Designed miniproteins, single chains. Designs and how they scored, part 29

Each design is a single chain, and the fold is of that chain. pLDDT is the mean over its residues in the fold that is shown.

## One batch from the design tools (miniprotein)

Design m990
Fold by ESMFold2-Fast:
Structure m990 (fold): chain A 97 residues (1-97)
Amino acid sequence: MEAQKAADEVIEEIRKVGREAAGLSPEETVKRLRDAMKKAVEIAKKYSPELAAAISRGLAGVLNRVVEALRQTKSPEEVEKAIDEGVKELRELVAKA
């Protein structure tokens, strides 16, 4: 399905940021994540407005989890876990759309 393919591309971009987070400052991690989110929403818009809205909501959840983990000075492993949890919610949101 086209929607699932778009979600998989988005998820891989977000997970890539998680893998790199161990070598990045908190500010760099947030910037990389926001850049990936912007690209993801543009990809989703090419498929449908509804899919773009669902992905945008899911990505906002990922960003909020990562920002909270960084605010609490959690380890890079905790940041990666926050991304994985947000990605799981994103997949569920896209599946319902």
Scores: mean pLDDT 75

Design m991
Fold by ESMFold2-Fast:
Structure m991 (fold): chain A 78 residues (1-78)
Amino acid sequence: MLKMIVIEGLPEEDIPGIEEIAKKYGGGLSLGSDGTAFLLLPEDADFEAALKDIKEYLGERAEVTVLSDNLARLRITP
Protein backbone atom coordinates (compact mmCIF):
# COMPACT_ATOMS: atom_id res chain seq x y z
CA MET A 1 0.00 0.00 0.00
CA LEU A 2 1.31 3.47 -0.86
CA LYS A 3 2.15 5.80 2.05
CA MET A 4 0.87 9.37 2.00
CA ILE A 5 1.63 12.61 3.83
CA VAL A 6 -0.91 15.41 3.29
CA ILE A 7 0.35 18.96 3.82
CA GLU A 8 -2.33 21.66 4.10
CA GLY A 9 -1.39 25.30 3.49
CA LEU A 10 2.06 24.61 2.01
CA PRO A 11 3.65 27.91 0.85
CA GLU A 12 4.93 27.98 -2.76
CA GLU A 13 8.49 28.74 -1.54
CA ASP A 14 8.54 25.48 0.49
CA ILE A 15 7.49 23.24 -2.45
CA PRO A 16 11.06 22.56 -3.75
CA GLY A 17 12.22 21.39 -0.30
CA ILE A 18 9.25 19.05 0.11
CA GLU A 19 9.79 17.68 -3.45
CA GLU A 20 13.44 16.94 -2.55
CA ILE A 21 12.31 15.01 0.56
CA ALA A 22 9.77 13.06 -1.53
CA LYS A 23 12.48 12.11 -4.07
CA LYS A 24 14.86 11.07 -1.25
CA TYR A 25 12.32 8.40 -0.20
CA GLY A 26 11.55 7.28 -3.78
CA GLY A 27 8.25 9.11 -3.96
CA GLY A 28 6.72 12.18 -5.53
CA LEU A 29 4.68 15.27 -4.79
CA SER A 30 1.23 16.13 -6.19
CA LEU A 31 -0.22 19.62 -5.70
CA GLY A 32 -3.86 20.56 -5.24
CA SER A 33 -5.30 23.90 -6.36
CA ASP A 34 -5.92 25.02 -2.74
CA GLY A 35 -2.32 24.81 -1.46
CA THR A 36 -2.69 21.18 -0.36
CA ALA A 37 0.31 18.99 -1.17
CA PHE A 38 0.16 15.16 -1.36
CA LEU A 39 3.48 13.41 -0.78
CA LEU A 40 3.20 9.84 -2.07
CA LEU A 41 5.77 7.25 -1.00
CA PRO A 42 6.25 3.60 -2.06
CA GLU A 43 5.18 0.84 0.37
CA ASP A 44 8.82 0.02 1.27
CA ALA A 45 9.68 3.66 2.14
CA ASP A 46 10.63 4.62 5.71
CA PHE A 47 7.46 6.58 6.51
CA GLU A 48 8.60 7.69 9.99
CA ALA A 49 11.94 8.99 8.64
CA ALA A 50 10.16 10.88 5.81
CA LEU A 51 7.73 12.43 8.29
CA LYS A 52 10.65 13.44 10.56
CA ASP A 53 12.48 15.12 7.64
CA ILE A 54 9.32 17.08 6.72
CA LYS A 55 8.80 18.16 10.36
CA GLU A 56 12.45 19.34 10.55
CA TYR A 57 12.11 21.23 7.24
CA LEU A 58 8.85 23.02 8.18
CA GLY A 59 9.70 23.45 11.89
CA GLU A 60 7.25 24.97 14.38
CA ARG A 61 4.90 26.09 11.56
CA ALA A 62 3.54 22.57 11.07
CA GLU A 63 0.96 20.82 13.25
CA VAL A 64 1.38 17.06 12.71
CA THR A 65 -1.35 14.41 13.04
CA VAL A 66 -0.42 10.76 12.42
CA LEU A 67 -3.60 8.98 11.27
CA SER A 68 -2.10 5.51 10.58
CA ASP A 69 1.20 3.76 9.73
CA ASN A 70 0.61 4.87 6.10
CA LEU A 71 -1.05 8.29 6.50
CA ALA A 72 -0.18 11.58 8.20
CA ARG A 73 -1.52 15.13 7.92
CA LEU A 74 0.38 18.37 8.50
CA ARG A 75 -1.23 21.80 8.76
CA ILE A 76 0.83 24.93 8.22
CA THR A 77 -0.35 28.07 10.01
CA PRO A 78 -0.45 31.09 7.65
Scores: mean pLDDT 81

Design m992
Fold by ESMFold2-Fast:
Structure m992 (fold): chain A 89 residues (1-89)
Amino acid sequence: MVKEEARKEFEEAVEKYKAGVPLEELEEFAKKLVEKGEKEMKEVAAAVIAGILYKRGADQEALEKEAEEKVKDEEGARDFLIEYLEKLL
C-alpha cells in the first residue's frame, strides 16, 4: 500500500496536532510533503490539509469535496484523511 516513510510522516503530523502546534505549522508541513513529489507523500499531505480545513470550521461537504479531489487518482489519500480525523477527534 503506502510506503513506510509516508506512514512515518503521517504519524508525525498526528503527533504535531496533539502537541498543539499552530495549524499554520501543519500547513507548512503538508507543503513540504507535496514538494517531495512522491504519490504516498501527496496522499498524506492531502489528509493533513483536509484535517486543517475541518478544524478551521469547514463543513462535512467541503471535506468530502477536498477528499474526492485528492483521491480521484490516488487510492491512499481518502484512507489517510479518515484515519487523521479519527485520531484528532
Scores: mean pLDDT 67

Design m993
Fold by ESMFold2-Fast:
Structure m993 (fold): chain A 76 residues (1-76)
Amino acid sequence: MEPSVDELAARVDALVAKILASTDREEILKLLGEIQRLVGEAVRITTSRGEFDKKNAFLARAEALMAEVKAKIEKL
């Protein structure tokens, strides 16, 4: 059964919190890989019109968070 956008957003938020607290480059890269996997799952979700806006908002936020994570990696 496909996860909901809300479930994927909650999982991404938890992973981002772990990344921002971490100073281990290898751990951050593994967690970033999990975020990319969850974003890929979200892209595959077929949504209604109302859920489509929620999905797009989630994808935009996830892209911004991944950019922030990459910036953190550059300073390590």
Scores: mean pLDDT 76

Design m994
Fold by ESMFold2-Fast:
Structure m994 (fold): chain A 72 residues (1-72)
Amino acid sequence: SSMRERIFIESQVTMLRLLGFSLRKAGELEAARLAYRAADRLDADLAAGRISREEAEKFYKETLARVKELVA
């Protein structure tokens, strides 16, 4: 259902914010900024009704891959 999709995307926003916090504590400042910016974008797109679950999942996975590339 649309409510389940919303909750799923909201959980991805939360996970990206937690990731950003953990990366910042580890001194990975560039990766942390990427995670926070991705969370804010995903949250904004969700609030605007501009993103599907499939698009959110793809964006989330691409963001995680980019974060991994930045971590030394």
Scores: mean pLDDT 88

Design m995
Fold by ESMFold2-Fast:
Structure m995 (fold): chain A 100 residues (1-100)
Amino acid sequence: MIEEKKQRLIDAARRLADALRAAGHEDAGDVILDTAITLGDTGAKLGRADFIERLARTLDRLADQIEAGDEIALSLALIYGSVSKSNSSTFDPEKTLKAL
């Protein structure tokens, strides 16, 4: 069910947000969590269960890498959070999902 996939995505995003908070980047964690929830809702509306699954897997992997002390993974997560926050004209969840 798509609701189960959305829950998996929220759980993955929460894990990544917690990892970022533990690393001292609470604001970036909050932005990533909000972005993931928005993408999950948009993906559900568009019937993109495949996208929701891939995004959840990507966020889980990134959280695992940050928890292991991977500085590159931390840098990528911070760039992701910064892009999502800094420019609403570059972040369009429907356009992003249609491009994927």
Scores: mean pLDDT 75

Design m996
Fold by ESMFold2-Fast:
Structure m996 (fold): chain A 90 residues (1-90)
Amino acid sequence: SKKERLEKLLKEAEELAKEAEKLAKDENADVTRAIGVAIRAIGIAYEAALLSGSSGSKEEPPKDPLAKKAQEAAYEAIKKALEALKHAKV
């Protein structure tokens, strides 16, 4: 069901945000893994928007509360993954 899929996306997004938080605290963060977290989180945000009846291309937040939570968790994961990339060793 749509609700079950959104619950699964929310759980995955929360797990990605937790992983990204650990990467952001690691001075020698794995750049490849941080990029992977960001890409997957973007995919989750897009799918949550799509399941909420949005095309995903507009800046309008999902009207579905569960889809909104999944998108917010995915955005947190993206933010933390980008922070990890910012301090990663070249």
Scores: mean pLDDT 77

Design m997
Fold by ESMFold2-Fast:
Structure m997 (fold): chain A 70 residues (1-70)
Amino acid sequence: MEEQKKVEEIKEKVDKTAEEARGKSVKEINELFNKMVKELVPTIEKLSPAKQMEVALYIDKKLEKAMEES
């Protein structure tokens, strides 16, 4: 239950970052996502390997979509 809350918090922050990245250049999108990931690393490291993979796939999917729309 606690772990699922952390996953939801991460996904919400990823969604916020993707929204902030809308209309930005590919360089700016990458910079925003790198900054967000760096801030989330301590939280991600506390998750199980399965949840770490879920979060990583979610970030990758959102980053890819943001870059496609740039």
Scores: mean pLDDT 80

Design m998
Fold by ESMFold2-Fast:
Structure m998 (fold): chain A 92 residues (1-92)
Amino acid sequence: SAKEEVEKLAREAVREAKKGDQFEKALELIREAGRLGKGSDNASEIGMIIQRYAVEGAKLLSPAKGRQLRGLAQELASDMNVAGMKRERAAA
């Protein structure tokens, strides 16, 4: 499922974030998770999952990189909430 794939990508992103030189790879994995989340019926729930993993990953980074990771996750979660509401209205 999309939720399982997103959790896998988010876990991999946190793993890459632990490596000092792999921050850009961690951001790419979070963006891919966001892309998959937007295309799913569970977009809002997936947005929350991405934010949770970003908060955990941010603890392993400098304050500036941690803020960047959390900011990206929050932006993606906001986009997914909008997509989820759009599908809910279309189904009503």
Scores: mean pLDDT 77

Design m999
Fold by ESMFold2-Fast:
Structure m999 (fold): chain A 78 residues (1-78)
Amino acid sequence: SSEREKLLEEAKGKLYRLAAQSGDKEVADAAEKAVEAVDDVEKTRELMEEFIALAKKAGLSEKEAQEAAQLVLEAAEL
C-alpha cells in the first residue's frame, strides 16, 4: 500500500542517516537487512532489535534508533 511505502521511505531515511553518523558497516548492514525483510514481521523485529543494539554500541542515541525501528515495524505490519 502507499501508506506502507511512505512509512518504509521515512524509515530508510532515518536508518541510513543513523548508519552514516555511526560510520559502522555493521549498523548499515543491519539496517538494510531489516528493510529487505519487511515482508516477514518476525524476522524484521529480530533484525530491528539487532540494529538498535549495534547503534547503541556505536554510540548513537538508543531513542532515535528505536524511533527508526518502529517505522520499519509499522510498515512490516501493513
Scores: mean pLDDT 82

Design m1000
Fold by ESMFold2-Fast:
Structure m1000 (fold): chain A 70 residues (1-70)
Amino acid sequence: SAAVEEAARKLAEAGGLSLEEARELARGIQDSGLDEEGAAKATEGMAEIARQSGLTPAQARALGRLQAAS
């Protein structure tokens, strides 16, 4: 979806993840039972946290892996 794709791009930019990694995380969030709007909001929330915390690209990847594994 366009909303989830947009949120994934924001997560990639803020978290230093590749766009493919950000898309995979956004899809995982959506597959957890959230609708398109809920998945987009959750993904944007993760991007906002990453941006505000000043994560390095390496730290952002580690956070992404933890979220995917959880």
Scores: mean pLDDT 70

Design m1001
Fold by ESMFold2-Fast:
Structure m1001 (fold): chain A 112 residues (1-112)
Amino acid sequence: ELVLTEAGRLRSQLLEAANAGRWDEMVALALELARRGEITPAEFRLLATSGAEAARRLAEILEEQNAPPEVIEAVRRAAELLATASPEEQRRRLPELLKVPLDWLYEKVLNS
């Protein structure tokens, strides 16, 4: 059997959960990857758009990891939008709110 890293094992489990339609498990696994500092932009987008609680927990993890204040604030605003706005408003405003966090994460990955 191929020896997986912890991040690789979590991603394998995340893919299995996604293929089975187990969205709550997929979100929980993505949050664990975020806590380990191993999150990808795709996993970040998933957490930031899966509901107010998931986005709020992501913001807390980012704060603990000393992410830039503008990144943390953008994710907190996404959580508020997910809690208060209509689905139509969410589809329109979430991509704009998440641009700064995603650009930051892409820059961090590219400079690794």
Scores: mean pLDDT 81

Design m1002
Fold by ESMFold2-Fast:
Structure m1002 (fold): chain A 68 residues (1-68)
Amino acid sequence: SSMEKLEEILEVTREDLRELRETLVREGRLELAREGLRRGLGSLDLLPESPEVEELKAELERELAALE
């Protein structure tokens, strides 16, 4: 059950990342997009280490770097 919830959280986080990037960047709200990505990274730090979490962290870090 806990693992199923973890997978659901990761999926929602990935979807939120895509929505934040698409919407905020298109609207020119780059600082809000960066803040959203930083919050996402902070949320992932609450999860146990796994290849999936590490991959998602790397994805968020790449997206954040692209907005700098």
Scores: mean pLDDT 75

Design m1003
Fold by ESMFold2-Fast:
Structure m1003 (fold): chain A 67 residues (1-67)
Amino acid sequence: SHMEELERIRLETGREQALGALRSQGLEAEVEVTGFTDTEVRGKAIIDGKEYDFVLDTATGKLTLTE
C-alpha cells in the first residue's frame, strides 16, 4: 500500500532526525521508535547505558529527553 510506504518512510525519517538531533548535542545514542503522529516521533534513547524517553517534532527537529 502507498500509505504503508509513506508511514515506513516517515518512521525511518523520524529515526534519522532523532539520531541527528542527539548527535548535534554530542550524544551517541541507540534509538527505538515506539510511536508517531503526523508531527511527532516518540521512543526510547539509550545514551551511555541510560534509558531516556524522547519526543521529536519532525517538522522542526526539536528533540526532548526525559530520564
Scores: mean pLDDT 77

Design m1004
Fold by ESMFold2-Fast:
Structure m1004 (fold): chain A 69 residues (1-69)
Amino acid sequence: MDAAQEAALAARALAAGDDAAAREYGTKIWERSGGKAEGETAGQALLSAYEAAKKAGDEKAMRNAARGG
């Protein structure tokens, strides 16, 4: 639940154009997934986290709209 909530917040930040907030949430998602690979660059880690955040945010947004809209 907590990870899904942070993913939704990261997706919202991306949609709002708040890249700094999206980066912060994306980094936390990457860390929780155990994605601290020593050979991985921060850029690749953030890209993976952004994709996860966007996917979770989009799905939650659609489900929420179906319930309330």
Scores: mean pLDDT 56

Design m1005
Fold by ESMFold2-Fast:
Structure m1005 (fold): chain A 102 residues (1-102)
Amino acid sequence: SPDDELIEKSFAEVSSHLSPEQQERLRKVLSQIKDKRSRMFLLSLLGSVIERLRDDPEAAQRAVRSLLDLAESLLAQGASDDELLAAVSRAAEELLARHQAA
């Protein structure tokens, strides 16, 4: 599927900035998201966070860990794709705002 190829390409790009543990966790999170567009949105969001924190790799690693922890917690609670993406998007903006304020 062209969508599956785009998702795998986006996963590879995001994963180049992640530890092997974070790569495995992200793949498991993506596998639990039902809608392919929602998977692409999550990958785009994580890529944006990493890019905006590119000058602070430690902040980028903490942000990714926090967002993966949140995603895993919400999925364990049975959150929908929309609920998951809304919560992770809000958390990403809050993390970026706190970094800019520091």
Scores: mean pLDDT 87

Design m1006
Fold by ESMFold2-Fast:
Parts: structure tokens; sequence; C-alpha cells
Structure m1006 (fold): chain A 69 residues (1-69)
């Protein structure tokens, strides 16, 4: 239970970081004069990966909490 909660929290933190990094990279590309479509595609890919990690982390925490009840 403890290990599963810790793993879930780590995945959520990782996902949040991936999201922030994706937004920053897209903004950096736009500032450098890159194609807005390319910057948007990069941001979308990063956000999708971030959402996947966050969802997996939340699921692990919920499963661990249910095991403790």
Amino acid sequence: AKEKIEEGKKLIEEGQKVYDDAVKRANDLLAAGADPREAIDLAVQGMEEANRLISEGEKLIKEAEDELK
C-alpha cells in the first residue's frame, strides 16, 4: 500500500513536470520563430503524455486507498 501510494504520487509529479516542460518548450520555439503548428504539436504531445502519467498515478493512489479500507 505505502509503495503504491508513493509510486502514484511520483507519477503525478512527473506528469506535472512533463506538462510544464512541454508548455515551456513550445513557448521557447515560438520565441525563436518556429512554425506555430510545430510548437502546438509538440505541446499537445507533451500534454497527452502528462495526462497519461497523472491518470496512472491517480489510479494507483485510489487502488491503494481502496486496499486500506
Scores: mean pLDDT 80

Design m1007
Fold by ESMFold2-Fast:
Structure m1007 (fold): chain A 86 residues (1-86)
Amino acid sequence: SVSAFISKLAEALGVSRSTISNALRRAGVSPAEFLRLLEKEIGTRDIDELVKFVVEKIEEGKSLEQIAIELDIKDGMELIKKAVGL
């Protein structure tokens, strides 16, 4: 439920769903891909825990765009390491 995740995240951050979509677009990450990356990173599909993780990273001084980029790079690096036998 990508829509449920984006709605809860928007509510938690006090922003519109469009603000989230625009930040993810700048990061080159779709809402569905961002949800997948968070589920992989945290090891849960609980939307409340996923939202909490993003909020905590923003409180640490990261933007939503930076969080999305960092998770995407980490996932890509893992795939590259697997492909080259590292």
Scores: mean pLDDT 84

Design m1008
Fold by ESMFold2-Fast:
Structure m1008 (fold): chain A 94 residues (1-94)
Amino acid sequence: SMEEARKKVGEIVGEGLRRAQAAKAAGASPEEIRRIILETAREVLRVLKENNVPREEQEKIMEEFKTFAEVLAAALGLDPEALREEIEKLLKEA
């Protein structure tokens, strides 16, 4: 269901945020932090597909995720625009 999919997405995004912040605090490289965010994006997309979320709603949720990822990237010292482009590339390959 849409409700179950959105709940799972929220849990995945929350965990991704915790992992990225913990990695930054531990002195992880920008590459490792970027990897965590991209893995989070892949898991969000997987959950949306597995729950048969309509394509239009998948695109809206992924746009919300890209905006969130840009804000997170800026907070963690990453390039927000470069990260958005990597997520967009990932979505085109999926």
Scores: mean pLDDT 85

Design m1009
Fold by ESMFold2-Fast:
Structure m1009 (fold): chain A 90 residues (1-90)
Amino acid sequence: MTKEELKEEILKEVEQHVAARGVSPEDRAEILKLAEESIDQALEMYEKFLNAPLDELTEKAAEQVKKVVKSDLLLGVDRYIARREAERAA
């Protein structure tokens, strides 16, 4: 799996999660932008820690990186949504 394929799969899952939460189009756009930037940073960090390109990882190792990055992102997305809901209630 290439770095681009890994990024695309994670972004698709973030988009599905955001769609399920029924957020506004503006919040959706901002979340997806932040998610893309966070994915790029996380994948670059993993390449540096592993001292190897992500496409040289075994399928199992690449899947594990995807799971970790996805889990951290979904937590961040949920926190962003909660903050925006609190701001609207204030």
Scores: mean pLDDT 79

Design m1010
Fold by ESMFold2-Fast:
Structure m1010 (fold): chain A 77 residues (1-77)
Amino acid sequence: HMTRIEKAIEAVKSDPRLPEEVRNAVIEALKKLPDDATREQVAVAIGKAVQSLDLSDEEKAELVRRAMEVVLPVLFP
């Protein structure tokens, strides 16, 4: 059966608002998180993943927000 993290990964894979590069970076960050990760740990991991991409600061901020909108309801229902 799927863990919380695996469900969040599937939600990211299925969201058409996230570019492929962002989806891949977020998925790899989520795979490194423990199943009991806090909201702060999730936010830091997603933030670091998106910050590693070759994008503008404005685009990075918007993509972090979109990724958090997808991930947080799955991990913290």
Scores: mean pLDDT 82

Design m1011
Fold by ESMFold2-Fast:
Structure m1011 (fold): chain A 72 residues (1-72)
Amino acid sequence: SPLDKAVEELRRIADEFGLTPEEREILDQLIEALKKLSPGARENVVRALRHLAETDREAALQFARHLVKILN
């Protein structure tokens, strides 16, 4: 499913960028929040997070925290 693909990509980002258990918990919360979004919005979030992680790891984590806050 599109959701399963988004989840797999987020887990891949966590592995590639060496996220700590605490940082992975933020991604787990984001995965739950993504269930509330349309497929297109999920793809945009995952794409933005990957691009951000490649350029500024801390900004990527802040983006994830912000999305968790506004979607809950």
Scores: mean pLDDT 83

Design m1012
Fold by ESMFold2-Fast:
Structure m1012 (fold): chain A 81 residues (1-81)
Amino acid sequence: AAPSLAEQNAAAAQFDAAIKQLAKIKAAKAAGVKLSPAQQKAIDQQVAALDATLTALITQWLTAGIDAAIARSKELLEKKK
């Protein structure tokens, strides 16, 4: 069955948070924080895979995944010097 109205309200709030997170990532990228092409593609694919059952999970995964991706990209850049 589709999510309840209460779950929809919670999902909508998390969706708004995800939109704000994406805006912050764009601002950080413009400020010189570089994401690898693979990480950019992964973020785009996560956004494209949105559906009702995954909305809340995608919001949490987007936040945690982006933080991990940024940390990993920084580590790889330091290793390749």
Scores: mean pLDDT 60

Design m1013
Fold by ESMFold2-Fast:
Structure m1013 (fold): chain A 71 residues (1-71)
Amino acid sequence: MEASPEEIREMYEWLKEQDEKRKEAIKKSIEQGLLTPEDLKKIEESEKNTTELLQKWLRRNGDEEALKELK
């Protein structure tokens, strides 16, 4: 096991911060007409895959609190 529970939580918090920034940028791009609904679908599929991988990783490392944050 490469990371402690504390490191896992810190990493997850960092990832959440990056995800929030990405979502804000995506919203702005839609408002500016730079992204279409089709582009959003592709992004959603990518996000889903990332979330599934993260859930697997968290389950292996046993961070129940971080798992609660993933809805």
Scores: mean pLDDT 68

Design m1014
Fold by ESMFold2-Fast:
Structure m1014 (fold): chain A 78 residues (1-78)
Amino acid sequence: SELERVLAEAQAELNARLAAIFAEAAAQGWSDEELRRRVYAEVLAHLERLLAEHGHLLSPEVLALLREQIARARELLA
């Protein structure tokens, strides 16, 4: 389905971005805290993009869960 294709592409993009972040962290000698904040910031940005671009394809229940995860990620970055 279109939703399955979109989710698969989104997951592949996130995986590539996270791999790049881990490689940069290793090269630059980032602390666990710096790596944690960068990873959470990237995941938050990814979830917000997914909601904005493809939220209309998601069920109301999944939308509610996604919004809750976004709110929690924002709290963890504060």
Scores: mean pLDDT 83

Design m1015
Fold by ESMFold2-Fast:
Structure m1015 (fold): chain A 58 residues (1-58)
Amino acid sequence: MAPTPEELRAAQAVKDAVDRGLSVEEVAERFGISPERVQRLIALADELDAAGVAPPAP
């Protein structure tokens, strides 16, 4: 599935938060989204990493 630009930015923000030491639950609470949505965004970031595409640094 081709990710939208908004989804890519959300995935980057979630990944950055996780890299800062936040858990899935903490990220979900901070962004006001479900843990399932956080997992979806993490999966998207992981898929990009597996494809050898590193998201740009903030």
Scores: mean pLDDT 74

Design m1016
Fold by ESMFold2-Fast:
Structure m1016 (fold): chain A 85 residues (1-85)
Amino acid sequence: SAEEEKNIENLKKMYKAIIEALKKLKPNDSIEKIREEVEKLARKYNLPDNMKTAVYLTVLRALKSGTIDEEIERYKFILKKLEEG
């Protein structure tokens, strides 16, 4: 469908939101604080609901990983590859 042709731009916005959230949030931040930051970024990047959920789940997983800086670099790399294509 024509909407699938826009999915790459939405993916770029999703990864930007993930990176920005992980730079601002800390491992022991409350669920409420994590939700607030994700909602703010979803509005900033105008993300569809499915991608907002993906950002939330990805951020939760990354914060609990103990390797936040490595997660940020991974998502920066993915974003760079999407922007190069």
Scores: mean pLDDT 85

Design m1017
Fold by ESMFold2-Fast:
Structure m1017 (fold): chain A 56 residues (1-56)
Amino acid sequence: GEKILEGTKEAIRNGDVAAAERGARDIGGPELGAQVRELVLAGKVEEALELLERAA
């Protein structure tokens, strides 16, 4: 839902890798969670947000 999406976007913006991965996993499964985690760890915040928005 929208609430999970918004919380996950906040986690990505704040560099909270664990929360970002969990939220992305809840939205799009373990593959999306892993991809978002890797992007956030690499400092690719905007790419992580774009990937999440396309999957939601």
Scores: mean pLDDT 84

Design m1018
Fold by ESMFold2-Fast:
Structure m1018 (fold): chain A 139 residues (1-139)
Amino acid sequence: SAAVAAAADAALAVLRATVDTLVDALDKNPSNSPVGDQLRAEADRFEALAAQASPEDRLAALRAVASVLITNGELINPLLTTIGNALLAAADDAAAADDSKATMISAINSASAEEQKKIGEALATALGVGAQNLSNLLS
């Protein structure tokens, strides 16, 4: 449906803004550059698979990414819960995307370099799960 397609595009835009913000933040600390490179690679793989999927399957994969982030929020860093909730808000309502992006960008830029590294590693892992979900749906 048009509403499902709009929600998928909105959630993917929130994810791309999250990745770009984190990569920029990680690249400002040379010790974190390998995490930035890994995050970029995992995001590119996820987006390439998402481009082949239906809007419904894209939303399912984005919700799977969000679920992994929320679960890891208790174990690694609470900002992962913030990112996961921002993705879910956009997935449920495309109109939430701009507010979700603003909240997420502010939260990431307020994090320490050590926290940004942990968030980047966890997001790369979550994107790997989402990519596997998409790969299974496409096979």
Scores: mean pLDDT 85

Design m1019
Fold by ESMFold2-Fast:
Structure m1019 (fold): chain A 60 residues (1-60)
Amino acid sequence: MSQEEKEKIKQELENEAIRLQILQGKDAIEYLKEKAKELGVEVEDDDTGREIIEKIVEAL
């Protein structure tokens, strides 16, 4: 996948996490962990939302 495509996916994941956090006040990190698991990406319990997004994008 190109660097441009990875950056686009990163922005989309960040926007979705922000939307969930602002509108629902919850579970943005749980959403990102679920997406990482679906893609076979390992994440740590102490990973921030940013770190999870970076790991997902790196695995693409």
Scores: mean pLDDT 74

Design m1020
Fold by ESMFold2-Fast:
Structure m1020 (fold): chain A 90 residues (1-90)
Amino acid sequence: ALSDVVARSIGAIMRAAIDVLEGRLTPEQALEEALKSTERILQEAVDRGLITPEEAKELLESNKKLAEKAVQDAARTRAEHPDFTARLAA
C-alpha cells in the first residue's frame, strides 16, 4: 500500500539521521544513503504496481526534502552537543 511505501522511506531517512547523530556517517554520506534507499524503495513499488510513477515522483521530492532536513538537524545536534551524541553511540 502507499502508506507502507511512505513508512519504509521515512524509516530509511531516520536511520541515516541516527547514523549522523551517533557519528557513524558524515552528513554527506547519510544523505547519499538515504536518497539511494528511498529511490530503490520507490522504484520497487512502481515496478510492483503499488504506486504510480507520478506518486513516486511526488514522494521522491518529499523524501529528498525530509532527508536533507533530518540529516542537517542531526548534524546540528551533534555539533552543539558532541559529548551527548558520543554517549548515544556508546
Scores: mean pLDDT 82

Design m1021
Fold by ESMFold2-Fast:
Formats: structure tokens, C-alpha cells, sequence
Structure m1021 (fold): chain A 107 residues (1-107)
């Protein structure tokens, strides 16, 4: 099929991705959620490892939920496998976290 002129939104630069990855380590949960959402929307696989780390280590359910959903948005076999494994390891996770993981697997 013919590829016309691509009208795509400007992709995030390597520096912007790195800044968002650093924001995932913020002490402010709202900043962490913002960074996770932006990284998920970017679809950049460089975000997979940092998002997995935050999903596992964050004590904040909203941050964990945002990271899991972002992993689903980026997609790929590694992201899906991590989300499935997370649910198996964390059956007692808060409902917001479990629902985000389920929704991520539906993407």
C-alpha cells in the first residue's frame, strides 16, 4: 500500500526519554505518574526497563498502576510477560493495580 506523507506527532528525543525516566525516580507520586503516562504514550521500548522497576518497587498503588498501564501501551512480548508475572507474584495487590494490569494486557 502506498506510504503517503506521514503526519505523525513528533517523537520524543533521547534526552526527553531520559528526563522522563529520571522523573520516575521522583519522591513525588504525581510526578512519577506523569512520567509513566508520557513514557507509555511515547511507545519507546527504552522505557520498558525503568517502568518495570517502578512497577515492582514503588510503594504507591497509583504509581504502580500507571507504570503497568504504560508498559501495556508500549506493548511487546517482554512487557506482556512482565505484567502477567507481576499479577502472579502480587495476587494481593490493590484493586487499582490489578485492574491497570488487566487493562494493559487488553491493549
Amino acid sequence: KPLGAPTTVKPLSDEEIDELIEALKSKDPEVQVYAARKLGASGDPRALEPLREIAEKSPDPEVQAAALYALGKIGGEEARQFIEDFLKKNPDAPEIVKEAAKRALEL
Scores: mean pLDDT 78

Design m1022
Fold by ESMFold2-Fast:
Structure m1022 (fold): chain A 77 residues (1-77)
Amino acid sequence: HMEEEKKRIEKEIEELAEKHGWSEEEKKLLLEAAFGALEGKIDLETLLKLIDIREERHGDTRYREEAIEKARELVEE
């Protein structure tokens, strides 16, 4: 089940990266945060949804920046 969940999250991040033009580095950091979220560390699915909605409706990248910051915290702990 966890492998299927990781694939689902990876696909979602790849789709968001393609939609909003995220860099490969940004995508990698978000993938690492997503895998951390599977351990119950953060609610990444909600963050990704907010990023998508905010960038789509308002052109606001703030949620993306916040998600990347959380990803970096998880990777560098």
Scores: mean pLDDT 63

Design m1023
Fold by ESMFold2-Fast:
Structure m1023 (fold): chain A 86 residues (1-86)
Amino acid sequence: MTPEERRELLELVHLIAAGGEVLVAERQAARHGSVAPDVLAALRAQRARLRAMRARTTDPALRARLDAAIADIDAAIARAEALAAA
C-alpha cells in the first residue's frame, strides 16, 4: 500500500465511522428520546476530524462528501442537544 493509497483509505474510514455514529445517535433518539453522552462525544470528535480533512482537501468530490457528512453530524448533534433540553 502506497502512502497515497493509505491516506485515501483513512479518509474513507473516517467518513464511514462518522456515518455509523450518526445512525447510532438517530436510533437512540428514536428508541429512548435521548442520546448517550459518549455517543454525543463521538459525534463531536468525528466532526472535528472531518472539518480538519475538509480544510486540507483540494479534491472537489471529497470536499462535497465531507460537507455532506459534516452537515449530517451537525444535524445529529443539534437533535441530541434539543432532546437533552426537553
Scores: mean pLDDT 81

